# Designed miniproteins, single chains, continued (4): the designs that were tried, part 34

Each design is a single chain, and the fold is of that chain. pLDDT is the mean over its residues in the fold that is shown.

## One batch from the design tools (miniprotein)

Design m13232
Fold by ESMFold2-Fast:
Structure m13232 (fold): chain A 68 residues (1-68)
Amino acid sequence: AEVEQLRRLQDLMVAGLRAAGAPESTIERVRRLFDEAIAALQAGDREAARRKVEEAARLVQEALSAAG
């Protein structure tokens, strides 16, 4: 369930960034952070997973703010 939730969130954030015209480099960085969060979660490191998701969310907010 948690891995599926992170994958769904990754898909939504990537779609939002593409719709906003964000650079592909930013989209790939966000995707990588979610992949790292999923890997941390699978290793049992929930705190590392949360930090990676928070970093991805910050990048998304910065990219969307720059697009507005």
Scores: mean pLDDT 83

Design m13233
Fold by ESMFold2-Fast:
Structure m13233 (fold): chain A 55 residues (1-55)
Amino acid sequence: SEEREKKIEEAIKEIKKAVKEGNIDKAVDIAIELRTTLKLSEEEENKVAEEVEKV
């Protein structure tokens, strides 16, 4: 679903920004909320992890 993908990508951007700013606690909170609220698949989890690792 396009809306689901958009929400995941926006959350990834927010996580990357928090990591880059050194706010790891905020990055972790956003990731947990995303996983819990959207019930991410393993593939979606891996995509988030790969994108965040690029920071």
Scores: mean pLDDT 79

Design m13234
Fold by ESMFold2-Fast:
Structure m13234 (fold): chain A 63 residues (1-63)
Amino acid sequence: SERELIERIALHEAIEEAKRALAAGASPEQAFERAKESVLKVPSLSEEEAERIAREAVEQVLK
């Protein structure tokens, strides 16, 4: 439950970072990197989890 809450918060923050990056003229790949950096600041999330969350965030923004 705590992990699920952390993942949801990380996803929401990643979505906002991706939106901000794309609105500022960044590429989708740059938006992914910024979203991933945001998620990686959460110590309890692994790099693989951060990549998955960041990819989901960028896909949601581009859809």
Scores: mean pLDDT 85

Design m13235
Fold by ESMFold2-Fast:
Structure m13235 (fold): chain A 79 residues (1-79)
Amino acid sequence: SEALKKIQELIEKGNKAAAEGNVEEAKKLYEEAIKLLEDSGILEEIAKETGISVETLKKGIKKGVEDAIKLGLEIHAAK
């Protein structure tokens, strides 16, 4: 879907920003991706198909974002 393509693009841009040490830009891009994901109904579809609650999926996404930011900081520190 169009929404999924935009979400993927935002995540890719966020990953690039994190790898460049631009943590604030990475946070903004990841937050926009999460908001678009929540607004699209994709989480509700995944919850129906997997039996995993939307709340659990949101917790997983939040942890993934925190882990990605931490990885970006580690990459930046290694330069």
Scores: mean pLDDT 76

Design m13236
Fold by ESMFold2-Fast:
Structure m13236 (fold): chain A 77 residues (1-77)
Amino acid sequence: SHLEEGEKYLAEGEKLAKEGRYEEAGKKFDQAGKHYEKAGNLEEAAHAYIMAAIAYKEAGREDEMKKALQKANELLK
């Protein structure tokens, strides 16, 4: 299910972030957000996109960070 895929990608992202692999973590958090959106879990999706933005910021990936923040902001309106 999309909920199960979201949880899987969130866990993978957390593990990668703990290892300092921030760009890869950001991609996993972005995937988690997309799956949570498809599941209709908008709060979880927004959280995942915020986590992606934090990871992308640590990786120096400004454009990816801004896109993740925009997605989170749209879901919290």
Scores: mean pLDDT 89

Design m13237
Fold by ESMFold2-Fast:
Structure m13237 (fold): chain A 56 residues (1-56)
Amino acid sequence: SAQQEVLAELEEALARARERGDEETVARLEERIELAKLAGDSQAAREKILELIQKE
């Protein structure tokens, strides 16, 4: 589903941030993943999360 796709993108970004040792980005991405899980399939929440990924 769309939520699974968003979570996959966040997990990929998280893995990349961990590889470069960017602890601040890691913490933010972990927070975004938790928010995505709590928000479920809400369209507005998905759009906001995708915007945050694009800015990182």
Scores: mean pLDDT 74

Design m13238
Fold by ESMFold2-Fast:
Structure m13238 (fold): chain A 65 residues (1-65)
Amino acid sequence: SKEERDKLIEEIAKLVAELLKKNVGMSDEKAREIAEIYAKILRFREVSAEELENQKKLLEKALEN
């Protein structure tokens, strides 16, 4: 559903911001700005829930090292 995809995109945006802060040393403000741009791209491209779940899993693994 659209609601399910929107929720996954929001979760992915949070993970992207955390990776930018951890791996690049980016400020919280700048990391959130970039993550929101990525979220807008995912919404525009209408990425499937399955692909979004796969992206989330990869981002979670990246945060673990």
Scores: mean pLDDT 85

Design m13239
Fold by ESMFold2-Fast:
Structure m13239 (fold): chain A 84 residues (1-84)
Amino acid sequence: MKERLELEIELGMAEIEVGVFKAVLSKLEEVPEEAEKLLKEAEELLRKARELIERGEPKEKVRELLEKAKEKLKELDEILDKHL
């Protein structure tokens, strides 16, 4: 129960970060294609992680997807830092 709550909190925080990046990209006149791709990949990984949590799948699988999504968001942040 407690570990599941921690994963849900981490997932919620990552979903908030996706929302922030969507807002940032929406204000750019020219959006890097790689940034759009990374954002979509992160959203898909988080969507899959959410489904696994809802189905009661092992926390290890959820954490793996969260880590992959966080890596995509980090790459996205690095791209935006170079172009902002």
Scores: mean pLDDT 81

Design m13240
Fold by ESMFold2-Fast:
Structure m13240 (fold): chain A 64 residues (1-64)
Amino acid sequence: MRDEILEEIAKATGVSVEEIRELINDENVEPATLGEVLQKLSVEQVRKLYALMGKKLALSAPEA
């Protein structure tokens, strides 16, 4: 798996590379491209990724 692809996903989602790697490892998904990752992720996995993004925003929220 290419770490650069994980970094691209991290930038797009705002989630850390480590958290994305853990999510992918649960599915045994090895991304070759960003498009393949999105195609191989189930609706539930995509929902988990959005939850991680929301969690990051909550942790870094300056207005709370």
Scores: mean pLDDT 58

Design m13241
Fold by ESMFold2-Fast:
Structure m13241 (fold): chain A 71 residues (1-71)
Amino acid sequence: SLEERVKLAKELLKRLNESDAIGELVQQLVRDGVSPEELERLAEIFKKEGREHLSEALRMAARHRRRQQEQ
């Protein structure tokens, strides 16, 4: 669920530096087959919380997945 993915992101950010947390989260969400639409919703949530680097990484992951669906 979206709530569980937000919780995972916050747990990773608490335990890891931001770059490692972002890398781990994005890799897991892509592996789990999360839709581009859900990745964009996650990006918007974290943008509102002031997590600009995480938000941009999630938007980039969403764009990559959308492009793969069109190719």
Scores: mean pLDDT 83

Design m13242
Fold by ESMFold2-Fast:
Formats: sequence, C-alpha cells, structure tokens
Structure m13242 (fold): chain A 70 residues (1-70)
Amino acid sequence: SAEQEEALKKLKEIEKEAEEAQKENPDDTEGFKELSELAKKAIELLENKKPISEVEKILEKMRELIEKMK
C-alpha cells in the first residue's frame, strides 16, 4: 500500500541518518547503533508484510530511544 511505501522510505531515512550520526559522534555511538538496528527490524517486518502491531512496537521503542538521547 502507499502507506507502507511511505513508512519504508521514512525508516530507510532514519537508518541512514543514524548511521551518519554514528560517524559524526564517535564518542557516543551506542544509541545511534541501536536506532539503526531497530529501523532495520521495522523495514524487515514491513517488507515481509508482518502484522502492523509488530511494526508499531518497534516504532515505539525507536521513539523512546530518541527521547532518551536528547
């Protein structure tokens, strides 16, 4: 669906930005590495057409992680 395609694009952007942030912040990579790994899991779930509830749980973890990194 168009919504799934949009979500995939957003998640791929987050993965790329998290990987770039790891390179720019060599003294604090752990949070960005975890964010990249969560984005990859969400992408895999969407590409394999897994239940949206599983994707939503990953997105919630990503949101909590971003909040903690502020």
Scores: mean pLDDT 77

Design m13243
Fold by ESMFold2-Fast:
Structure m13243 (fold): chain A 80 residues (1-80)
Amino acid sequence: SLKEKADELIAKAEELVKKAKEAEAAGKYEEAAKLYEEAAELYEEAGKLYIEAGDVLKGTALIFRAIGLKIEAELVAKKA
């Protein structure tokens, strides 16, 4: 289903956020920014799938999380 596909994307995005935080803590700002951007893309795609499946509230929340991760990526990239 669309929700199952979205949940798989969320799980992958969460793993990328974990790796991004670890890279940032290690001073690997370029790597961290790239991982935050990849996670944001997956959350955005998952959000679109939830909206298509009729869960507009959850889908919108996922899209806002994607926006937050894109902002984090930009801030982290400026440290490199």
Scores: mean pLDDT 90

Design m13244
Fold by ESMFold2-Fast:
Structure m13244 (fold): chain A 62 residues (1-62)
Amino acid sequence: AEAGREGARAGAAGDAAEGGRLAALGGEAAGGPGPAANALGMGLAGDAEGAARAGRGAAEAA
């Protein structure tokens, strides 16, 4: 019964990843140093979001 919602979340995550790949490719073709800078920015943002979500889950469970 929850498959539809889980599928929507997985789809959104996959779409974001594909968008990032396309943006990195465009930056490489147009600007040169863009892909490395983009990768660093995305990594930092992803880590911060992961930590925030983990904190929320722990707080809600407590």
Scores: mean pLDDT 52

Design m13245
Fold by ESMFold2-Fast:
Formats: sequence, structure tokens, C-alpha cells
Structure m13245 (fold): chain A 60 residues (1-60)
Amino acid sequence: SEKQETQDKVQPIVEKLLKENKVTGEQAVEISNEVLKVLEETTDVEKAIEAAKEAIKKYA
């Protein structure tokens, strides 16, 4: 599906951001949930990545 294709593109970018920012497992789950919520509303890869970055900033 288009949602799955978008998720496949977003996943490696989000994983890289999580590793670079050294977030905890709990924080990683929360950030991933924020990304998934965005992907339920849109197939916009850039919006999903921005949601991840904004969530990470709260823990930086």
C-alpha cells in the first residue's frame, strides 16, 4: 500500500535520527508513535520526518 511504501522510506531516516541523538528506548517508542500518527493522516515523507525531529528536540 502507499502507506507501507511511505513508512519504508521514513523508517531508515527516523532510525538514523534516533541513533544520532542517542535517545532512550522509551523516548524512541514515543517518537515512533508520533511519526506513525502523522503517517495515518498523510503519506508525506517530509512531514513524518519533521514530526520525528520535533519529538527528538523535546529530549535533546
Scores: mean pLDDT 78

Design m13246
Fold by ESMFold2-Fast:
Structure m13246 (fold): chain A 82 residues (1-82)
Amino acid sequence: SMADHQQTVAELAEYLAQRAQKVLDRAQQVGDDAFVDQVDQQLRDLHRDVVARIASGAISLAQARDAVLQRESELLQKLDSL
């Protein structure tokens, strides 16, 4: 849709920030500051890659969202196993 591209990008960014906070909150419960920093860095790297791929036209917003959700799910599963 052409009507909401800017809003969709803004909503995606806000959604990613909220999801990152939940993952970091869980990481804080199971690890020390160094571990939390590692999780934060992984989330930042993920967001950077997704933004770069959208900017280059390599993926759609839907594909970007799916990739982020899958990666966050993997991180949460690993945290839950600790």
Scores: mean pLDDT 73

Design m13247
Fold by ESMFold2-Fast:
Structure m13247 (fold): chain A 95 residues (1-95)
Amino acid sequence: LSDEAQKKLGEGARAFKKKDYDTAIKYYEEAVELALKAGDNRLAAAALTNLGRVYFEKEDYEKAKKAYQKALELDPNNEEAKENLEKVEEELKKK
């Protein structure tokens, strides 16, 4: 399951680089589910952090915020999720 989750995470990253956001979301969601089934909270948090980044690029700041918050629930020391959550909250404050 962890190996499969890592493969899905890699496929999501490839789709994200190509700006295929819908495909990236699908692979990152699959990576989250597989990582959670494996009990790998750090890998699940990494996948959720990447999922949040895709939502941020789509300007879906509410979904990005939820993804980063869930990543921090699973891995409170995930610095990338913390930094990106602050950026999302700043965007949500804009007039």
Scores: mean pLDDT 86

Design m13248
Fold by ESMFold2-Fast:
Structure m13248 (fold): chain A 67 residues (1-67)
Amino acid sequence: PLVEPTEEQGKANAYLVKATRYYIEGKEEEADKYLDEAVKHLGLTPEERERIRAAIRQAAEDLRAMG
């Protein structure tokens, strides 16, 4: 069985979904705002934030290149 997410993890996941959608739309300023909220709810470091940002941006660029 998978571990049930906490309320904080659930909120972070919702913010990550929004951030990802905005990165795909090319709205980086809005995407960064939602990513910052997700990072705060997860208690992540600035280094971890930059790694997540880079991964999401790469995925968004790949999706845009396919369209």
Scores: mean pLDDT 78

Design m13249
Fold by ESMFold2-Fast:
Structure m13249 (fold): chain A 74 residues (1-74)
Amino acid sequence: MPTASLEEIIAVLKKYDTDGDGYIPASKVKDIAEELGAKLSDEEIEEIIKRVDKDGDGRVETFELMRELWRRIG
């Protein structure tokens, strides 16, 4: 189904948080959305990254990313 549950989002985020530090590389956001079956455009993925990667360091906090994904596909 194209809509993911909160539990599915959390499970996928944990898979991509390879360091277990609560951060995910911004480059993985599109892969995460695709794994969740999200029908997000490249433009929407970029907007999510810009909202959650406030420091511009190429890493996004998992809780902020979870909230943005949940708002769009939850």
Scores: mean pLDDT 76

Design m13250
Fold by ESMFold2-Fast:
Structure m13250 (fold): chain A 70 residues (1-70)
Amino acid sequence: MKGIAEAKARLEAAAPELEALAPAIEAGDPAALAKLAALYEELAEILKETNPEGAAIAREAAAALRAAAA
């Protein structure tokens, strides 16, 4: 499915950034949490037509991260 392949490519492209952000995310840095939330929001948009369940999980994760960042 095109959407799943696109989501995988986006995750692979984001892997170095996520690795760099990991200590800040663990520390609860609002900017790092917001960046992670934005990635999950992008994945939800990519997956919404081809994997709605995965999109729902990604949106829930993004909402939790946004709440933690606020």
Scores: mean pLDDT 78

Design m13251
Fold by ESMFold2-Fast:
Structure m13251 (fold): chain A 55 residues (1-55)
Amino acid sequence: DYENLIKEIEEFTSHLPEEVREEILKLVEKLIKEGKSLTDIWFAFGEKVKEILES
């Protein structure tokens, strides 16, 4: 469910800088618009977050 996905992502990114959060949310919005599966969106999100959290 996209609503739950967005909510979870907002919670996970609330600790991140606003610029980073905007980039992540924009990526998620793009993937939703393209009809990507929840799994694909979570994978892309995880890749981006991993890069940021390890910096």
Scores: mean pLDDT 78

Design m13252
Fold by ESMFold2-Fast:
Structure m13252 (fold): chain A 83 residues (1-83)
Amino acid sequence: SGAEAQLEALRRAAEAARAAGDEETAAALEEALELLKKSLEYLELAKKGDEEAKKKAEELAAKADALVEAVREAARAAVEAAA
């Protein structure tokens, strides 16, 4: 299941960031995880015919993706600066 795999990946990434002492990255990934969970709840409502819930799910998923991308960009910049 794609959604379950995404939730697990975000959870593991957040745990790894906390273990590394990167509290800002951990907090951002935890926020992304909560947004994705809410998106999945709205997707279940959308399956019952709620078209507004579908739009909410897409918006929340996009916000989660933006947070993950910001974390990836920050990590890339840090690695490049250290090289």
Scores: mean pLDDT 82

Design m13253
Fold by ESMFold2-Fast:
Structure m13253 (fold): chain A 70 residues (1-70)
Amino acid sequence: MEKLEQEVKKLEEEIKKDPNNVDAWRKLAEIYYKLGELEKAVEAYRKALSLNPDDKAIQDFLAALEAELA
């Protein structure tokens, strides 16, 4: 648990320095998904997709998560 919490803090600092860092948003979403924080994972994926709309992997994963939440 502590390792994932530390990774979240690291990614939050990276995003604070560069809010357009698509990789940081994607990694943050992956960690939220692993923690079962599905709503936060969706929000982070939406941010990543808004910065890179052509990312098919994020599009597909976001659609699957939104279907799971419905």
Scores: mean pLDDT 80

Design m13254
Fold by ESMFold2-Fast:
Formats: C-alpha cells, sequence, structure tokens
Structure m13254 (fold): chain A 87 residues (1-87)
C-alpha cells in the first residue's frame, strides 16, 4: 500500500482545489465532485490520515470515470494545469 507524507497529502488537496476552481464556470457537476473530494483530502491531511486521502482520490477517480468523455477531458486538462502549478 502506498504511504503519503502529510506534505504530499496537502499538495494533493491543493491540486484538487485548483482543479475545482478551473471547472467552476465550465462543468458544475465536475466542480462539485472535485471540491467535495478536495475537502476530504484536506481533512485527511489535518488528521494525518494518508489512507483517508487515498480513499478520497479513488472515489473521485470513479466519479470522474462515470462522466461523459468530453467532461472527463476538461477535468484532466484542468488537473494537469493545476498539478503543474503545485509541483
Amino acid sequence: MATLTPEQVRRIAEVLRRTAERLKGVNPEAYEALRKHAEGVQEAAERNDPEGALKNVAKLGKEIASLPDEVRDEVFRALNEAAAEVL
């Protein structure tokens, strides 16, 4: 099982928050999914709970995978842009 440091969990939360903000005016459904799980990852970071963080990322992945292809493409584009800013 992968183990994340608290700093890595906080960076994941930041990437997800920035991704959500990029989708706020574009795809409300994708925005809410990302915002909800960004909050979950942030809470996991505050509790020093890397497994809770990974669980939120996995749930987000499943939720995004069930969206239409065009929405998933927008999510992955926004995610790549946000990840580049936080790296």
Scores: mean pLDDT 81

Design m13255
Fold by ESMFold2-Fast:
Structure m13255 (fold): chain A 107 residues (1-107)
Amino acid sequence: EEEARLARYEAELRAMTPEERQKVIDMLKSAVEVARKAAEIAEEMGLPDLAERLRTLSDEIEKNIEKAKNSPDPEEQIRYLAEAIVNTERLGAVLEELGALLDKLRS
């Protein structure tokens, strides 16, 4: 299923203009900023495993963005961006888990 998702994102990224791909990169960077802030909150709340998961995924996304930007091959750039998108989906799931825990504490 991950391989199928990667192939789908690669196809979608190939259909994009360079300006549209730059917007994807900007979105991914924004997601990393949110996740790093969420990791600080998770650590303060005594949830170190969630904080570590958020930091690890953030580091992987940033690494994929850097590899995409440094690659001279457009197809290689697309592959790294697709991997960053999949890692961002995983990041979203961890953020939803943290949000649900925080909502229970406030309710």
Scores: mean pLDDT 86

Design m13256
Fold by ESMFold2-Fast:
Structure m13256 (fold): chain A 70 residues (1-70)
Amino acid sequence: MLPSVNLQAVLDATGLTPEQAGLILAALTGDISEEEARALLEKAGVSRETFDRAAAAIRAALAAAEAAGV
């Protein structure tokens, strides 16, 4: 089971909506492809650079949650 990830820090850092951050999280956890998540976010006006920044922030949040969420 994945630990609970507080996406609020990612939202604050990136300016994304909870739904957009959730799409990136789903791609990073393998629920959807990164290409699919990226295409959906580009359609919503999110740049590739913003996607990469948000993905890095979510990866950091997942690593922090894994370290603290035992």
Scores: mean pLDDT 73

Design m13257
Fold by ESMFold2-Fast:
Formats: structure tokens, C-alpha cells, sequence
Structure m13257 (fold): chain A 69 residues (1-69)
């Protein structure tokens, strides 16, 4: 099922962020997956945390932010 695959991907991305919390690409992907699940508040938080953790708004994070807004 589509939702099950997205939830499993989210779990894997969170494991990566435990080891590398400044990985902007992983934060952007996590936000995209939350957005696809309709979890817009979680998607916005993931973008915000990603920008804060990396110290900058990367093009990937900006693209996801525009979709959510």
C-alpha cells in the first residue's frame, strides 16, 4: 500500500537524521513524504528544522516549502 511505503520511508529517513541531523537532502525528502501523506504541519516542521539544522535554506528545502505554503 502507498501509505505503508511512505511511512516506512519516513522511518528510514529519521534513522539517517539521528546519525546526520544536518543533512538537508534528507530533511527535504522527509518533508516531501509528510506532504504526500497529507501531514502538512509535520511537513512544515521538517522544512523549518532542516533550515535551522543546516543554517541555510537550500534549493531542495525552498522547493518543498513553496509546495506546502
Amino acid sequence: EEEQLLEEAIKNLKRILEKDPENAGVWATLAELYYKLGKFDEAKKAVDEGIKATGRATPLLEKVRKKIE
Scores: mean pLDDT 78

Design m13258
Fold by ESMFold2-Fast:
Structure m13258 (fold): chain A 65 residues (1-65)
Amino acid sequence: SAAEEALRRELLAAEREAVRAYARGDYQTAIAHLERALALAKELGDEATAAGLERGIQTVRQQAA
């Protein structure tokens, strides 16, 4: 549906923002974007993407000291 396409587009945008923040060492901003992406993945019912994002958030949090 158009709504699912919009959510998927927002998810991809949030993932790209997280990658950009991570690349510049801004781990707190990267975590915020990954949490946004996770919320969108859960709204889509995409369990595989949600699980991957949860692992990604944990990895970045370990570096956010």
Scores: mean pLDDT 90

Design m13259
Fold by ESMFold2-Fast:
Structure m13259 (fold): chain A 69 residues (1-69)
Amino acid sequence: GKEEAEKLEREVVRAILEGDLERAAEIIRQAGKLAGDPELGEKAAEALLNGDYRTAGRLAGQLLDKIVA
């Protein structure tokens, strides 16, 4: 639901600000499972770990939209 999406968004942002990209990627993978799209979550996490922040942001946004729907 919306509350789960907001919590995941806060945790991902916090991990990124702390420089913990591995933790941010793991949270994104969890978001993929909650959204019912673990493949999209894995793809978003991989993009983040590869420094493709534009793709990671776009795919993470799609995951959050699926969780709030």
Scores: mean pLDDT 82

Design m13260
Fold by ESMFold2-Fast:
Structure m13260 (fold): chain A 55 residues (1-55)
Amino acid sequence: MSEVEKEIEETKKRFEELIQRLVDEAAKTSPAAAERVRRAGEEVLKQEIDFLKEK
């Protein structure tokens, strides 16, 4: 198994944790805000993972 694959998994976990914290914070203001943050976070996570896979 490659070091790159391990770094991708760790980065993914960190981004997922950050997204979840932002979603939880947004949920305190409105459910709609939480949903918007979750969608944006999922999109960013996908872009970051794709970038790391190309490296």
Scores: mean pLDDT 76

Design m13261
Fold by ESMFold2-Fast:
Structure m13261 (fold): chain A 55 residues (1-55)
Amino acid sequence: MSPQIQQVEREIALLRATRARLEAEGRLSPEDRAVMDTGLALLEAELARLRQQQA
């Protein structure tokens, strides 16, 4: 697996973990949720693109 794919996967995992923690703590605002969801969508699109090129 390429270092680029590994880096994007780590970024997705970290963002998901942070979102889940904030939600569990009751600290996730609708605004923060929207920003995080947008960031996740962009990272997942980049991951799909990289996997297509490395397949």
Scores: mean pLDDT 82

Design m13262
Fold by ESMFold2-Fast:
Structure m13262 (fold): chain A 67 residues (1-67)
Amino acid sequence: MTLEELKEFIREKAEEGGLSEEEIERLIQLVEDGRGDGVAALLANRGGASDEELKELSEKWKEYLSQ
């Protein structure tokens, strides 16, 4: 998985969660900074992400870091 694919995945989840463009830009910055914990926290607390969605995010992040 590339950084661009990970950013697109997170952007899609944030848009589905109803986050504003400003919150999405913050998420993308956290992805670029390698802060998976911050991404998960923001999606859970502001985007209403489910445990399943957070698990999927964790799996995608792990795939990205394995490169």
Scores: mean pLDDT 78

Design m13263
Fold by ESMFold2-Fast:
Parts: sequence; C-alpha cells; structure tokens
Structure m13263 (fold): chain A 75 residues (1-75)
Amino acid sequence: SPGREAAILLAEGLIAYLEGDFETARELFAKAHEFGEAGEELTRELYRLVLPHLLAGDREGARAAARAFIARLRA
C-alpha cells in the first residue's frame, strides 16, 4: 500500500533524525513526500503516537514509538 509505505518511510526518517543521521532522514522524508496524500491517515497516527514524547524531550520514547509503529505496519 502506498499509504503504508509512506508512513513507514516517515517513521524511519524520524528515527534517523532523532539518532542524528540527517542525511538518511532527508532521503527518507523525500521518498515519503513522493507518495503525496496516500499516507495521510497513517501519518496522523504516527504523529499522535510520537508527538507527546518529542514535546517532553523523550528521544528514546519517541524512537520506541516509531519502531513499534513500523513493526505493526510490516506485520
């Protein structure tokens, strides 16, 4: 599914960004953008799961939430 692939790419890009790998994050975000609105609903779900951790400065919690989201979509 294009929507699922876009959401996974955004989640992987976010993990790379939080780990300081800005080149990988840029490439993954660019690939996700190519899918346009296909992943909108899943992207909102990702933001809902990750945003509270980011606002609290909890980088590990944010990464864990993003990884769990990817694992669920790939199952």
Scores: mean pLDDT 82

Design m13264
Fold by ESMFold2-Fast:
Structure m13264 (fold): chain A 66 residues (1-66)
Amino acid sequence: SRLELLLQGLEAASKGQEAYKKGDYETAIKYYEEAIRLFEEAEAPSLAKEAREQLEKVKKDKEKAE
């Protein structure tokens, strides 16, 4: 159902944020990409946009750390 996809996307985004806080950029990127896919499947463009903005932030911090 759409609700199940939304809940899975929110869980993936939460796990991405936890990985990001630990400095695990690779894991954070993976979870945010999964969240984006789930939000797109759920036809939730605003949530997908927010997840993309978080993904960009993680990618920039990873680039600075490399």
Scores: mean pLDDT 88

Design m13265
Fold by ESMFold2-Fast:
Structure m13265 (fold): chain A 74 residues (1-74)
Amino acid sequence: VREVVEEEVEAFNKEYGTNIKVEFVPASELPESKGILAFAKAEEKTVYFGPELLKRLSDEEIRELAREEAVRTL
């Protein structure tokens, strides 16, 4: 799960010449009330993921989510 996220963000960074960072946070730090599995902070150029929640998703869904959040940092 974590490897899929890291590979997709690294591929995005290589393709677009960006330096987006990946952080993994406990599910308790995610705003679960909104069903949020990941979020982006553009000012920090960082995307945050809850690996416990991500293991419910397919690899393809994880890659899509990672790309969407990476775009949000731009």
Scores: mean pLDDT 70

Design m13266
Fold by ESMFold2-Fast:
Structure m13266 (fold): chain A 79 residues (1-79)
Amino acid sequence: VEELSAEGEELFRQGLEYEKKGDLEKAAELYERAYELYLKAATIAANSGDSQRARELLANARRVKEKLEEVKKKIEEKK
């Protein structure tokens, strides 16, 4: 769980850097991967009975999903 969460955090951080550079496509790819990792980590935490940790990981996934949707909209606007 911790490894997946840490990897998700690192990918999200890298996505933010690419977004700042204007590489929206790369940022979207990184956000999507971070989102998937947070969801996997949340599922594992839920299955182990750690409902609080699962909720925290789902909250992180939602934040990443919001950034992903924002970046996808910007990509569409640029064509």
Scores: mean pLDDT 80

Design m13267
Fold by ESMFold2-Fast:
Structure m13267 (fold): chain A 75 residues (1-75)
Amino acid sequence: MTREELLELVRKAVAGEVPAEEVERKVKELGVSEEELKELYAELLAEKNPDMSAEEFLEKIEEQEKKAKELEEKK
C-alpha cells in the first residue's frame, strides 16, 4: 500500500465510506505512526469544514480516541 493509497483510504473514511478503525489498523500494519494518521485525518476534515482548523480536528480526534480506550478498558 502506497502513501497515496493511504491518503485515498483516509479521504474515504472522512466521507463516511469506511470506519476510521480500519484505516488505523492498516496504517499500523504498514508501520505508519498513529500521530501521522491523525494529522492526515485532521487535514481532510478541515478541508470539508472551513469553520474549524486541522489542529482543532486533531485535538478532537485525540480526545475521542482517549475516551474510546477508556471505554474499552472499562469493558
Scores: mean pLDDT 69

Design m13268
Fold by ESMFold2-Fast:
Structure m13268 (fold): chain A 64 residues (1-64)
Amino acid sequence: GKRVAVVGAPDEERAEKGARRAKELDGADEVIKLIGASSEETLRFAEELGRETGAEVGAVGWNG
């Protein structure tokens, strides 16, 4: 199965940091960055993607 991480962050720099961690620590095969997304928006996107694809989808949000 494909492992996907959805990373929501207020800016590209934080999104890139989250993406790197997801690949290195969680073994994500693919990362989707949502710049400007809230934690709720990020979680909703990840849930939707998982339902549509059947992939293992994790979400990382910023609660600043």
Scores: mean pLDDT 77

Design m13269
Fold by ESMFold2-Fast:
Structure m13269 (fold): chain A 63 residues (1-63)
Amino acid sequence: SRDELERRIRRLREERRRLERELQRLKSQPVTTIEQATRITGVALRLIGLEFEIELLEKKLKE
């Protein structure tokens, strides 16, 4: 339903905001290890996926 879509979008937006803060925190330290670089890459990819999902759901909601 429309209400369920709106609730899901809100939840995903809050998740995106949390991951953005985490990425900023991770980037505040110098990247000196492969493990650190892997963590940063993982969070960045997760953020890209969330952004895409939010945009698709928002587009569907406007239809």
Scores: mean pLDDT 84

Design m13270
Fold by ESMFold2-Fast:
Structure m13270 (fold): chain A 81 residues (1-81)
Amino acid sequence: MEEAKELIEKAKELIKEAVEELKKATDLEKILKAIGLILAAIGEVFQAELALKQGNYEEAKEYAERAVELAEEAIREAKKG
């Protein structure tokens, strides 16, 4: 349970960092790709929180791990712009 909560919080912080990097981006293609990845990460965070409320801790962890990966990719794409 706590591991899933920690991953959800990490994903939220990474999403925030990705949004901050978007403010510095100038390449429209990279901006649009980063936005898509941010939206996907937000969706995975939502699924993780829903699974956590239902007591599905393994599913919550899997969704949260995907959210982290998507947010990290969004940061990388935003930095390329």
Scores: mean pLDDT 85

